# Designed miniproteins, single chains: the designs that were tried, part 16

Each design is a single chain, and the fold is of that chain. pLDDT is the mean over its residues in the fold that is shown.

## One batch from the design tools (miniprotein)

Design m526
Fold by ESMFold2-Fast:
Structure m526 (fold): chain A 107 residues (1-107)
Amino acid sequence: SSMDKALKEVDKLNKDILGLINQMEKSTDPDEKKKLLDQINGKLGQILAIASKVLDDDKVKAIQNMLDHFSNLLQQFVDSGDVSKATMAKFILIAMNSEIYLEIKKQ
């Protein structure tokens, strides 16, 4: 189904994002961290585009809010080097993925 395809695409994007965060945590180069964050933000935009095709506007808004919080936490990690911000971002990513999964399965 189109919904099963959406779930697979979101799962792949989430795995890619986690890999990029792990690279960001290992990097000592501020320019590399910024490049990795830009790649992550591009993938977040792809998740939002998928969600917008399969979910109602209220649910898309909730996901957008989670994406904004996630992106802000990773920016704080890049700016401060505080690994706890990267950890918090990973929890937001898990919560967002769970919300997308549950809302698609309700349809």
Scores: mean pLDDT 85

Design m527
Fold by ESMFold2-Fast:
Structure m527 (fold): chain A 80 residues (1-80)
Amino acid sequence: SLVDQLLATVQSLRDYLRAHPDADREELIAVLTLLAQVAESHGLTDIASLLRKARDAVAQGNVDEALALLDEIISKLESL
């Protein structure tokens, strides 16, 4: 399902960011932007909003906030 695909992708992204806190910001922003667009297009408005907040945290260099937001997204997707 789309939810399962989003869950797997967000989990992979969270694990990558934990392992590589100095990862390329532009690439992470692009991925998070794409995921938010996909979530929004399928009516997952709350998930899309959290993905945009995670993107903004990455853009600001706040890795700990981004990770917390990704964990919240994972929790919400698992409840669907």
Scores: mean pLDDT 86

Design m528
Fold by ESMFold2-Fast:
Structure m528 (fold): chain A 92 residues (1-92)
Amino acid sequence: SRIEELEQEIERLQAQLDASDYKDPALISRLARLQRELARLWMEENPDLPPSVRQSLEEYIARLERAEKDPEGWLKEEEEKREESERLRAEE
């Protein structure tokens, strides 16, 4: 299915982004586009989604649209989140 194709492509691009140390804005932009397409298809196939879930997906799609248009800004935010995660792990 298109959903399965998108999931496989997203996983492949995510692995490439991991290999680039999250420094490839072109990969971030492509991932955001595919994730947005996946989210929209999932919403279309599940019209009876609870309103809260639908709203969360719409907000997610809006965030992905920003990542596609401004991948460098998104990269900076992702780097900050990664540093926070590393600090939390260091406290274990």
Scores: mean pLDDT 76

Design m529
Fold by ESMFold2-Fast:
Structure m529 (fold): chain A 82 residues (1-82)
Amino acid sequence: MEEEERAREEARRMAEEMGELSKKYFEESKEKGPDPKLLRFGYVSEQGKRELERKIEGSGEEVREMTEGAREAKREMERLVA
């Protein structure tokens, strides 16, 4: 129970972070002109947020695996943008 609650809380935080990241990439793409990389990252971040939100009530292990996958995707996107 405690581990499942923690996993769901981290998934919620990760979904929020992915949502903010998606907004950031879409806004930067609008302001700097069309950048296919930023648009791609925006869509990937939005999809990650939606998938986490949809599966957050799953098993703790499933939720943890999805949260870790989203966290890795976020690190990779931030690495490529920085």
Scores: mean pLDDT 75

Design m530
Fold by ESMFold2-Fast:
Parts: sequence; C-alpha cells; structure tokens
Structure m530 (fold): chain A 92 residues (1-92)
Amino acid sequence: SSARNNVEAAIENAREAVRAAREGDLKKATLLAVAAAINANAAIWEGASPEDLRRLAETFREAAREIEEALGDKELAALFERVAERLEEAAE
C-alpha cells in the first residue's frame, strides 16, 4: 500500500540520516531527516496502521537520540521528536 511504502521510506531515510550524522555530514543528515519527515506525514495522511505508525515513531525517537549524540544538533533531533509525537497521536 502507499501508506506502507511511506512508512518504509521514512524508516530508511531516518536510518540514513543517523549514518550521515555519525560521519559528521550535517547537510546530508538534514536533507535525509526532512525526507523522513515528509514520508512520515504522508504515511499518516494515507492511513498507515497504528502498528506501523508506532514502529516509525520509535525509529524516529531513536534517530533523534543518535543524531544529538553524533552532532550535538538539538534542532535536527527536535524535528524527529516532533514528528514522532504526531505519529504516536495518529496511532491512537
């Protein structure tokens, strides 16, 4: 389904953002984080299952922690945390 495709794309982009952050590439991490957020919002809009939304929220909270640890970038971490909150609300 389109919703599931957006969940998988959001997970992949979030994981790639963490990899870029660990390499010190703030520009690449930011681009991938924005892409992940776009895919996550699309998954909500397209009616992804509560289970998929909760899995994605957990992935985003993990990404927020790892990005803050790797780069110290609180703004980028906060982006993932805000989207995780929306995903958790949509899963209710």
Scores: mean pLDDT 90

Design m531
Fold by ESMFold2-Fast:
Structure m531 (fold): chain A 59 residues (1-59)
Amino acid sequence: MDPNSEAAKLAEEALKEALSEHPEKISDLATIAPQAIEIAKELGKDKEKILEEVKKLLE
């Protein structure tokens, strides 16, 4: 997979976990998803750090 595909996959996994704790934020997914992808691109393959930053977006 190219780096962009990998970042999108990591962002999707982080969003699924974060949204399971904040289901009310699903309506804001169109705004949050691009931000999560940018976080994943910046942090590379650090899944734990990506999850932490994505959870902060939902707070």
Scores: mean pLDDT 75

Design m532
Fold by ESMFold2-Fast:
Structure m532 (fold): chain A 95 residues (1-95)
Amino acid sequence: TVEELVKEAVELISKMLGKDVSKYADKLRPDELSIKLLGEENAVAIRAAIMHYYDFKIVPTAGEILSVALALRVPRKASLEETFNYVYEKLKEYE
């Protein structure tokens, strides 16, 4: 479920940062359009990676999430953690 994937993303980011980020859980929930276009796992993973990269200072739109998925050629059948790490590492390369 989307709720379980959001909890997984919160746990992953909290582990990476060494601090609890559960206060951002509501912002990590993807919209219906992102879910329909990307599937639940990729919608959560890509959103979470973008938000983590920008230190939770932005909330990406469905269009921005889709643009990132297409531009970075995000794989369709990876786990949430694999997709998150893929997107996060690619975003760092563009600085």
Scores: mean pLDDT 82

Design m533
Fold by ESMFold2-Fast:
Structure m533 (fold): chain A 116 residues (1-116)
Amino acid sequence: MPVNKLEAFQQMIGFFARHNLDQAEALIRTVSKDKNRFLAFVSGLLLYLEQLATKALEIGDDRLAKELRELAQDVRLLKREFEQGRITPEQAAELLPERVRRLHELRSEQERFARS
């Protein structure tokens, strides 16, 4: 695949993961059937988690930054297990939505902290 198409897809799915949980869960179910699409989704989530952790640190929310980085490590482990064939596409589709839901919770907490 051309790099620009994969990157655009990764950015799009990451956007839905942050803003539209139901759409993110539907996309995860679809992308888990294709290794490259699943890995693109996971890579997008990791980039967004790292950006949010950096922003949390900049506004002085060290606890939120730590929680976001811990979630990123959990997602990296899930990615590695999928790459190594230790979990099935079905198991990945069941496990990843919980991580996306946690990201939505942490993002909401960050927004509340920034407004306080």
Scores: mean pLDDT 71

Design m534
Fold by ESMFold2-Fast:
Structure m534 (fold): chain A 99 residues (1-99)
Amino acid sequence: KQYLTPLERELALILMQALDGEISPEEAMRRMAELYREAGDEERARAFEAIARNTALALPLATMLLSGHITPEEAIYLAENARDAAELRALLDELRARR
């Protein structure tokens, strides 16, 4: 198993707690935003704050952002404009077509 940084370890634990239902996805996203702000990553902090406001898509958006499949700017756009999984897929296809 590859070593995780302290930040990566805390983020992984928060994500696992949300997936296990120990905390809400919204709470998990707010905690992740706080950790990134403490680390000086204001861009990712803003992205997780936007994701926290989209409870239906919080976990898939967070997973894509953490894995590097979307940028923080793309995560904010998707969180603000996608209402459900079908809209998320359509907007992801649009963003990828622009690249």
Scores: mean pLDDT 82

Design m535
Fold by ESMFold2-Fast:
Structure m535 (fold): chain A 95 residues (1-95)
Amino acid sequence: SNNEGVRLLEEFRERLERLVREAVERLRRAGVPEEVLREVERRLRERAERALREIEEILSLEDSLSKEELLKKIEEILERFEREAEELVRRAIEE
C-alpha cells in the first residue's frame, strides 16, 4: 500500500542516515583531517541519496513483486551501501 511504502521509505532513510553518522564518527575517532572528513561525508550522503532513490523505485514495483522479494532487493541495496561506506572510511583512514 502507499502508506506502507512511505513508512518503509522513512525507516530506510533513517537507517541510511544512521550509517552515515556512524561512518563520520569513525573518521573523527581516527583523527582524519577535517577536509577529508567533510569530503567523505559528502560522498557518503550522495551514495545514501542514490540508495534511497533505488529503494523508492523498488517500492514502486509492489504490484509486480511479493513483499518478501521487495525487502530482499532493498536489503541488497543497503548491503551495497554498507560495503561502499566501509571502503570510503577505510581509504580515508589508511591514506
Scores: mean pLDDT 85

Design m536
Fold by ESMFold2-Fast:
Structure m536 (fold): chain A 95 residues (1-95)
Amino acid sequence: MDEERLAQIRRLAEEGEALLAREGATPAALAEAARLAAEAARLAAELSSVSEAEKAEFRRLAAAYEALAAAIEANPDLSDAELRALQAAIHAAVA
């Protein structure tokens, strides 16, 4: 199960990046990428080999990405420059 979860986590992260590359930095694409990142973090928190401290960090990351998606949805009229800055911030947070 953990091997499948790890593969799914990597897939979700890559899918989010691919979505942004394909669709560009639109509010819808950024919100979806953030939701994919949140799902990946939740799966990471369920890994049996991960420590409780690491699980807490993954749960915090999942909540942060969900809050980010909700904030983007609340402000759909963000400028292209703001959307690109947000995309860069998401990248920096995951690296």
Scores: mean pLDDT 75

Design m537
Fold by ESMFold2-Fast:
Structure m537 (fold): chain A 63 residues (1-63)
Amino acid sequence: SLAMEVMKLADEMVANPEKREELVKEMQELIKRASEIERALAVMAMGIIASHNGFELPEDMGQ
């Protein structure tokens, strides 16, 4: 599912901080192609992971 793919990318950002900007762009492209429900779940998952690991997501994520 999109939510699981987004969570995998978020986990990769935690493991490889140098690739954070590139991985964020990949997540944005995935979200743009998803259904409305899938996008909502993916954004929620990203927010939880970001909050737990202490980094911020781009402001335009989830809009």
Scores: mean pLDDT 69

Design m538
Fold by ESMFold2-Fast:
Structure m538 (fold): chain A 93 residues (1-93)
Amino acid sequence: SKIEELEKKIEELEKEILKLIEEEKDIEELEEKGSKLLTELVKLSNEKLKLLEEEGADKSEIRQLVLRDTGRALRLMGLLIDKILELKKEEKE
C-alpha cells in the first residue's frame, strides 16, 4: 500500500540519518544534510498521517502514530545536535 511504501521510505531515511551521524566529521555537512534528511522524514510522516486520516483510521491509532513518529524525529534531532556539539569540542582541542 501507499502507507507501507511511505513507512519503508521513512525507515530508510532514519538509517541514512544514523549513518550520517556515525560517519560524517564535517559540521557544516552534518547541519546541511542532517536538516534536509530530517525535513524529508517529517514530510513523509505527515503524508502518511494524511493518508490514514483519509482512509478513516481510528483517532487512537492516529494519536499513537503521531507520538511514535514525533518521538523518532525528536530522538534523531537530539543525536544530530549531540554529534555537532562533540565535533565542535574536538575542533577546540
Scores: mean pLDDT 86

Design m539
Fold by ESMFold2-Fast:
Structure m539 (fold): chain A 60 residues (1-60)
Amino acid sequence: DELIQTLSQLSLDSQIAALLTAGRLTGREEEAQEIADKVREAAAKGGEDAGKQVLIDLLS
């Protein structure tokens, strides 16, 4: 359980880093930061699957 949360954070942390980098490169840093925050919250509550879903949805 705690391990699953940690793995979700690590996986999403790398995805969030990529998102923030993409935001910087495309001039959408503020949007990327907001998305990252929502993804992180979803991951904390529902794990990696919830975080991935929110990330994909917000990037669409």
Scores: mean pLDDT 72

Design m540
Fold by ESMFold2-Fast:
Order: C-alpha cells, then structure tokens, then sequence
Structure m540 (fold): chain A 78 residues (1-78)
C-alpha cells in the first residue's frame, strides 16, 4: 500500500538521522557523516518513485528536513 511505502521511507529517514547524530557524538568526520546521508539517498529516491504525488510531497518535506539537519551538523563541525 502507499502508506506502507511511505512508512518505510520515513523509517529510513529516522534511522539515517539517528545514525548521523550517533556518528557526530562519536567524533566522526564531515566525510563520514556525508557518507551516511549518501547511503540513504538512492533508497529514498526508489521508494519515492512508487508513491502518489500527495505522499511524494510528504516524503520530500521529510527529506528536506533531513537535509537541514545534515547542514546543521556540518556547520557545527566546521
């Protein structure tokens, strides 16, 4: 179902965010944290292609928030 695909994508976003936060706390480099985000991107794009336009907008909004969180982490490390 559309809801199951969206829930799967949102779970990947939450997992990625947690992994980035954990890596930062462990003293990981900017490059290591970027690699975590980059690993999630193809999975999220593949799931997004399976969603209707309304669910795609919700996923895109959450992906934007993940990108903002990544930018905040990078700014704190630089």
Amino acid sequence: SQQEILDQALAIIEQTRAQMDEAKAAGASVEEILAIAEAAEPQLLALGKQLDPESQKKLMEEMRRLGEHLAEIIAELE
Scores: mean pLDDT 86

Design m541
Fold by ESMFold2-Fast:
Structure m541 (fold): chain A 74 residues (1-74)
Amino acid sequence: SPVLSEEEGKKIMEVILEVLKKEDPEMAEKIEKQIETMDLTNEQAIKALIHEALSVLSDEAAKELNKKLKEIIE
């Protein structure tokens, strides 16, 4: 698995919130508050949050999120 920097973790959170705000604003607000207390250097916590976001998005929105995430880590 790729080693994620704190900077990349922050960018990942930003794109997750961007997509969620369009599809589910209430979930976006909940996750935004969760991020305030989250360790962005914790790769497992970031992966869990990505999985949680993908589980509530439509297939189309999930594909768009995945594309944006690849742009950050590739």
Scores: mean pLDDT 76

Design m542
Fold by ESMFold2-Fast:
Structure m542 (fold): chain A 87 residues (1-87)
Amino acid sequence: SKLEKLKEIGVKAIEIDASTHPEWTEEEIEKRKKSFIEAIETLIKEKGLDAAINLLLSELDILIEQNKDNPEKVAEYKELKEEVEKL
């Protein structure tokens, strides 16, 4: 489903972000993934799928800008953004 793909893409974005934060523990990374999934499910219930898609697109744009000096990370986030845009 589109919802399952959206959750998968968001989790992948968190994993990429974690790769640039060696100070984050495995427990903190798992908590971030769980919090993201709960937030997306709540947002979809309250405002619908399009609101959740738009939020993830906005978050990916922020991550792209934050990583602008790292072309490999920018490419990974842009690939995820293209996947979200197809939803």
Scores: mean pLDDT 87

Design m543
Fold by ESMFold2-Fast:
Structure m543 (fold): chain A 69 residues (1-69)
Amino acid sequence: STEAEREKLLKQLMEERDKLQAQLDRARSAGEDDTEIRKSLQLINQAIQLLLNGEDLSKAKQLYDQALK
């Protein structure tokens, strides 16, 4: 079911967004380079927007996979 896949992916994306935000806050507090964290967070936010707009599930999955690298 595409709806069940969409809900599962959205939950995974939101959990990953929260983890990346915590990592970003930590890196900034430590004066560390946050470039890769920001790139991953951008990909996650794009994937979330696609799912919330009822758009391409395959593209959202691709963005999620890219963010995890």
Scores: mean pLDDT 85

Design m544
Fold by ESMFold2-Fast:
Structure m544 (fold): chain A 59 residues (1-59)
Amino acid sequence: DELIEKAARELVEIAKHYNVDVKKLSEEDALTLLSITKHGRQLDEEEKKRAFELAKELS
């Protein structure tokens, strides 16, 4: 769905900016990063986990 996809793309862009591999992020770190993004912060915990899984597929 649209909001989860936007949040996943935001996580990928943050990871690229800091030269971090999204696939090497812990779930805790990924959810923390999502909590500060424009769309990720609108997600609940389970939706943030889905955004993280999608971000790993996109990276």
Scores: mean pLDDT 84

Design m545
Fold by ESMFold2-Fast:
Order: C-alpha cells, then sequence, then structure tokens
Structure m545 (fold): chain A 80 residues (1-80)
C-alpha cells in the first residue's frame, strides 16, 4: 500500500537521523577531549564555538527524530 511505502520511507529517514546523531555524539566527545588538552585560549575559544554549533545541530536532529517517531506511530495505528 501507499501508506506502507510511506511508513518504510519514514522509518528510513528516522534511522538515518539516528545514525547522524550517533556520529555527532562521538564528534562532540572528541572536541570536548581536544578542549581539555588545549592550552591556547584562542584555539580553546574556537573549539568551544564549534562544540556549541554541534550541540545545536544535535538538538535539531533530536527534534526531527521525535517528529518522525510521532508520524510513524500515527501511520502504524492507521495501518493496524
Amino acid sequence: SREGMLLAVLRGFKAAMESVLEMLEERIKQIQEEIAKTTDPEKKALLQSRLENLQKDMETLRKGIEEYDAEIARLEARLA
């Protein structure tokens, strides 16, 4: 069915976003470790700015995952 195909597509998008979220979590960890090792105040400030941008990206992805999860639940209920 068209609804079944849409459900598969939405599950695919959610899985892709979850994969990106895992990559961002690892990237954030790496930047936090680099900040801890950095003694140069200018470099530390630049890394902190990058960390803040990644945290914003992570929040955007989490909201997107929640939206896809809600839509998946609606379609699953409709197809049951």
Scores: mean pLDDT 88

Design m546
Fold by ESMFold2-Fast:
Structure m546 (fold): chain A 92 residues (1-92)
Amino acid sequence: EEERIWLEAQAALVEIQVAISKLTADRAKRLGGDPKLIEEAYKKIEEAVKLVNEALQETDPERAQKLIDEANKLAREAGELSDKAYREAVAK
């Protein structure tokens, strides 16, 4: 019971991280940031969202946790790429 609540809380956190990364990537794109970094960030965002959806449909808690862990890793990598693209665009 509590495991499901924590899984949903972790999924919500990943969704927030993805939303922030997307807003940052969108802003970097408007400023003429590196299209390669922006496109890679968008791909990782899409993959993270897919894994979150798969985790929320997974009935095995251990498999669901592994999917959320991978989604969290992808969301973090997307954030790093988005931030880099944004910082480099502002510096020009």
Scores: mean pLDDT 87

Design m547
Fold by ESMFold2-Fast:
Structure m547 (fold): chain A 103 residues (1-103)
Amino acid sequence: SLEEARKHLEEGKKYFEKGDYEKAIESYQKAIDILTSKDRLTPEELRLLAEAYLFLGDVYEKLGNKKQALISYLNALSVYNILYPLYPERVPEVEAKIKKVKE
């Protein structure tokens, strides 16, 4: 459900802040799995999906897993482009993160 996806996203953020990166990944992946199981996503569900991918990328970057960070950021960018022009600040933010992990 949307509420369950939002709960997993929030739990992932809390684990990330605590430095529990493995549980952060698990929580963000659960949010992604719930949202991607749907045939159609609302703008709010797309926003949560984009944020889950972005935060998953941030966790992988902290772990030094550049390949997984890149994949997650590219997925976030794809979803934010679908949402354009609702979150215009997020596109250049994600593009900067992609550039940094590619070096």
Scores: mean pLDDT 88

Design m548
Fold by ESMFold2-Fast:
Structure m548 (fold): chain A 89 residues (1-89)
Amino acid sequence: SKREKLREILEEAEEILEKSNLSEEVKEKLREGIEQARELINDNSVSVEDQIRALANLLKGMIKAFEEENDLESAKKLEELLKKVEELG
């Protein structure tokens, strides 16, 4: 289902974050965004369209953070995940 694919993409994004060399302060802020997106994706009262939008917005924020920290390789991986999310909408 689309919801299962969104959960898989979120798990991949979280793994990219945890394996990264970003500062702990940046990681903590992005973890908060991941948890907010996880709550929305696991809420069956939230539309699939709103879940897609929430995950896309999280990924865009993560891409920007990784680019600002000059981790361009991880930013590209996150852009591939964003493309997968956008293909679901």
Scores: mean pLDDT 89

Design m549
Fold by ESMFold2-Fast:
Structure m549 (fold): chain A 58 residues (1-58)
Amino acid sequence: AVEALEAGDALGALIAIGRALPSLNPEAQALYQQAVEALRAGDRAAAIELARQGEKAA
């Protein structure tokens, strides 16, 4: 997810996050949901940071 966001591929990042969500712990799921919301708002920097936090929490 973070790699796709860094490459500027917002759609690829959303797909990767969606695939990962069911297998993540609740803390990581919440952080990835926030990253999705940031992407929908157009804030890629916030989305990258939230996705990194989710990756570390997983």
Scores: mean pLDDT 69

Design m550
Fold by ESMFold2-Fast:
Structure m550 (fold): chain A 63 residues (1-63)
Amino acid sequence: MEKLSEEIKNKIKEVSELAQTLPKEKRDEVMKKLDEIQQRYLDGASEEEILKEVNKIIEELKK
């Protein structure tokens, strides 16, 4: 996405890398969440809101 900040892009990349270490079922759930976040951004969600959602996924994956 051209209008996403580099910080958000880097966080999405981190989520994608963490998801690669998960079982297929968990990975599919994470990818679905990322698709929902991208859709929210297209629907007019703020970068701050998107960043919070991405950070929540990262926190969940690190525990």
Scores: mean pLDDT 76

Design m551
Fold by ESMFold2-Fast:
Structure m551 (fold): chain A 94 residues (1-94)
Amino acid sequence: SPVQQQIRDIIDRIRQLVRQLPDRSRRQMMQIIDRMQQAVDNNDWDSLFDYSQELSRHAIRVGQQSTDPSVRRSAQQIAQLSSQISQLVVNYKR
């Protein structure tokens, strides 16, 4: 569906941004992203919502703990994109 493709495009963009983060944070976030990908592929909208919220919270923490403006910017973008996925899931379930 167009919504599933839009979510996949957002996940791919998040993957690109996560690669710019510190190694430990990158590994933890990639695990969440992989679970989000599986949820999309399985049409598991409830799990996708929960994982997108988890990723957003994780990104906020990474941004708050970093003094690097580039890391903070990437973390903010990941949080925003994760929130967009959450909103798309809510709208799709209506």
Scores: mean pLDDT 89

Design m552
Fold by ESMFold2-Fast:
Structure m552 (fold): chain A 93 residues (1-93)
Amino acid sequence: MEEIERIKKKYEELLKKIKEESEEEYKKKFEELRKKALEELEKLGAPQSLIDAVRNSGYDILEALARLAKAALEEGYEIGPSALAVIEAYEEL
């Protein structure tokens, strides 16, 4: 739970700044954030399928994480409060 909350706050602040950059610069910084998010998901013990889906998603990292967390819950994976934190991060942006 707290790990996802830290990821949420970190990426919320970074995305606010990055959206002020040019489109190409945004894409470069988004790819860097994607790499960091994948590492954090691996530390949290997320399923490999979820990690792979984030790796192959588009440019909205929080949308991708929220969508995949919600899908994982529907598939029967118990990510509980962590999933709720990711979904909330997406909805607050």
Scores: mean pLDDT 60

Design m553
Fold by ESMFold2-Fast:
Structure m553 (fold): chain A 65 residues (1-65)
Amino acid sequence: MLTVVTIRAGDDGAADLEKAVKSVGGTASKESLEKARAAPPGSIISAVLNENGEVVDVTVTPAEA
């Protein structure tokens, strides 16, 4: 079953995503964290984890003004 982790990015979206993924027992790749780091503050970051807990997709949605 796929697991989705969703967070609101602060000043460091990569740190926020890594912490959230770790809290559910998952592992984020360097590429997933770099994509999260590029997210503007206030963006919604959604990560999809496979059955092994590995992040396979990251979507960044900009904050609504």
Scores: mean pLDDT 78

Design m554
Fold by ESMFold2-Fast:
Structure m554 (fold): chain A 83 residues (1-83)
Amino acid sequence: MEAELRAKREEMAAILLEDLDRVRELFASRLPPDVFAKVEAILEEARARIAEALKIEDPEEGIRALLEIAAATGEALRPFVPL
């Protein structure tokens, strides 16, 4: 069970990192450079948090941290979503 939870944590982190790359590509093409710099700062913070979550010894706690990071990053990016 614990080994499977560690594998799930790593898989979730990989998916989140890929999603951050896609979000960066999307916003880079759509936002002015000044506005995109703010998005890039949010994405860099998310990447740092994901790296820290992967170092959490308890895989369940790591998974919860990844879910919280995803939610917080989505909230921070919401003002930049095109209306």
Scores: mean pLDDT 83

Design m555
Fold by ESMFold2-Fast:
Formats: sequence, C-alpha cells, structure tokens
Structure m555 (fold): chain A 84 residues (1-84)
Amino acid sequence: KSISTEEFLALDVNALAAALAAATDLPRSTAYQLLGLLKRGVEKEEEVTEEKLRELVTAIGQGLDLPEAQTEAAVAWLLGVLFG
C-alpha cells in the first residue's frame, strides 16, 4: 500500500507532530523535526510506500540519535495512521 507524495506533503505537520509526540513520548520539537526531515526525504519520491516510510524514519531516527525503541514506535504509529 502507498500514498502519493502530494497527499503526504499536504498533511498538517503541527497536528501530526503533536499526535506523534503524545503516542511515542517524544518531545514535540523532536517529533516536528522528524516529520520535517521525513517531508524532505519524501519530496524526492513519486509515492510513499510502507517500506520507504520505514526506511526514511529509521535513517532520520539514527541521524537524530533517537533510542531504537522510540524510532520503532514512531515507525509503527506512522504506518498505522497513514496506511491503516
């Protein structure tokens, strides 16, 4: 399953960051940074697949020095919200 890049980029990052932070115990500023970097990564793609989302979030989590458990929780939450 996938969503279009245009659909992904239209998402309300402020609302999504607040929800992600609440769901994963990330600071809201960190959740916002994660989603901003994710949008940047997605801009180069034609569509966002579950596999591409997992790849990008994992790479961003490593770049932000996030604990593996928090990165995994962010991946699981975003997959659930975006792909059902």
Scores: mean pLDDT 81

Design m556
Fold by ESMFold2-Fast:
Structure m556 (fold): chain A 80 residues (1-80)
Amino acid sequence: MPSRRELRRELVLEEASVTLVYLSLKLKGIEIPEEVLERIEEVSRRSNAIFLDPNAPDEEIEEVIREAREVYEELKKLLE
C-alpha cells in the first residue's frame, strides 16, 4: 500500500491534472456538462479539506484520488 505521504502527493497531482484539463476545455470553448462541473467542485472541496487536515484518514484520501481520476477521464473524453 502507498504511504500517507505518497497518497497526499498523488492527490495533489490528480487534482492538478483535473484543473489543467478543465482549463484546456474552457480555452477551447468546449462546454462541460453541469453534472461533471459539480463533480469537479466536490473533488476540489474534499481535496482542500484533506490538505488542511494533516490527520485525514488514508481511506478518505484514496477515495478522493479515485473520484479525481474518474473525473479526469470524463474530461479527457470531451477532448476526443
Scores: mean pLDDT 83

Design m557
Fold by ESMFold2-Fast:
Structure m557 (fold): chain A 96 residues (1-96)
Amino acid sequence: SVAELRERIRALTERARNAKTVDELVAVFDELQQLVDQILATASKAELEELRPLILEALDVLKEKALNSDAPVTLQVGLVLRAIGLELDLELRLAS
């Protein structure tokens, strides 16, 4: 349900905010990417519009945490580009 998806996204956002290690941050990112990919494949446009602000907030937190982490620069850039890719996929799905 959309309520369950909202709760899962919020939980991932909080895990990202509280991540203390690069490994924790990558794990949260991988789980969020899988969840967003599932949402993009299965959700209606109305459900996607409802989830959009939560997904964008989670991606913003992940980008901020990646850039302020002790990760190698290549990994930081990689995570930011992955986040931008998910944002683009979301907007393209809503535009179609």
Scores: mean pLDDT 87

Design m558
Fold by ESMFold2-Fast:
Structure m558 (fold): chain A 70 residues (1-70)
Amino acid sequence: GEREEQLRRYEELEERLSKVRSLDEARALREELRRFKATLTDPRIIQLADYLEAQIELLIAEMEEAEKAS
């Protein structure tokens, strides 16, 4: 069903976060997650997506600060 497909998509995005190696990849993942979140209506999956978005934003902030420190 729709819930199982949304959960599978969430798991794909979470796995991709673990493989991110650049700012461009992190920003692309953030845009994909934002599009994904726009389709969600299940509060449990929204909560998972919100947590993943926070993790991506932290990674982007850390990468941007590393570039400024160089």
Scores: mean pLDDT 84

Design m559
Fold by ESMFold2-Fast:
Structure m559 (fold): chain A 87 residues (1-87)
Amino acid sequence: SSLEEEAERLLEEMERILEELEEKYKQGTVSPEELKEADKRFDELERRILAIAFELRRQGREALADRVLARASEIGKRFNELAEKIK
């Protein structure tokens, strides 16, 4: 469905942001401004993902909603752990 495809695109964007920050962290090139922009973008993406998961549950697609939320939670946890290392 379009909701499933949208969720996958949003999750892929979160993963790309995280991977870019992880690479820059390894190179010692992450700026506070980049971290702040990534945090803002993560908030926007997480909000959209929550809305999609809610709608998927309303449609009876519980297993997909749970998988989407679990993946978003895992990526978010990795981002928070990385952010603490950068601070």
Scores: mean pLDDT 87

Design m560
Fold by ESMFold2-Fast:
Structure m560 (fold): chain A 90 residues (1-90)
Amino acid sequence: MLEEYKKLAREKLEKAPEEELERIRNTFPDIVAEAGILSKETMNRLIKEEPEKAKELVINVLAAQGVAYHKHVVEGVSNEEALKIFKEIL
């Protein structure tokens, strides 16, 4: 499942219009900081200086969200347990 969601996340980014990519660039520093993955400063630096690494991190986060959402919606896992699964994937 994780590899399939990574593929879907990559395809989503490749198909995304510039407006959506700009939204992702502007929101992801807050998302990764809130999730305890990286500081906003580190994420902003990666986006600017190492965009390929930033892209792979975005793909991994989106894939983990996809897996957690699938388990919540399809398998009936609670929101709290889905969040635990999300954190375990990252």
Scores: mean pLDDT 79

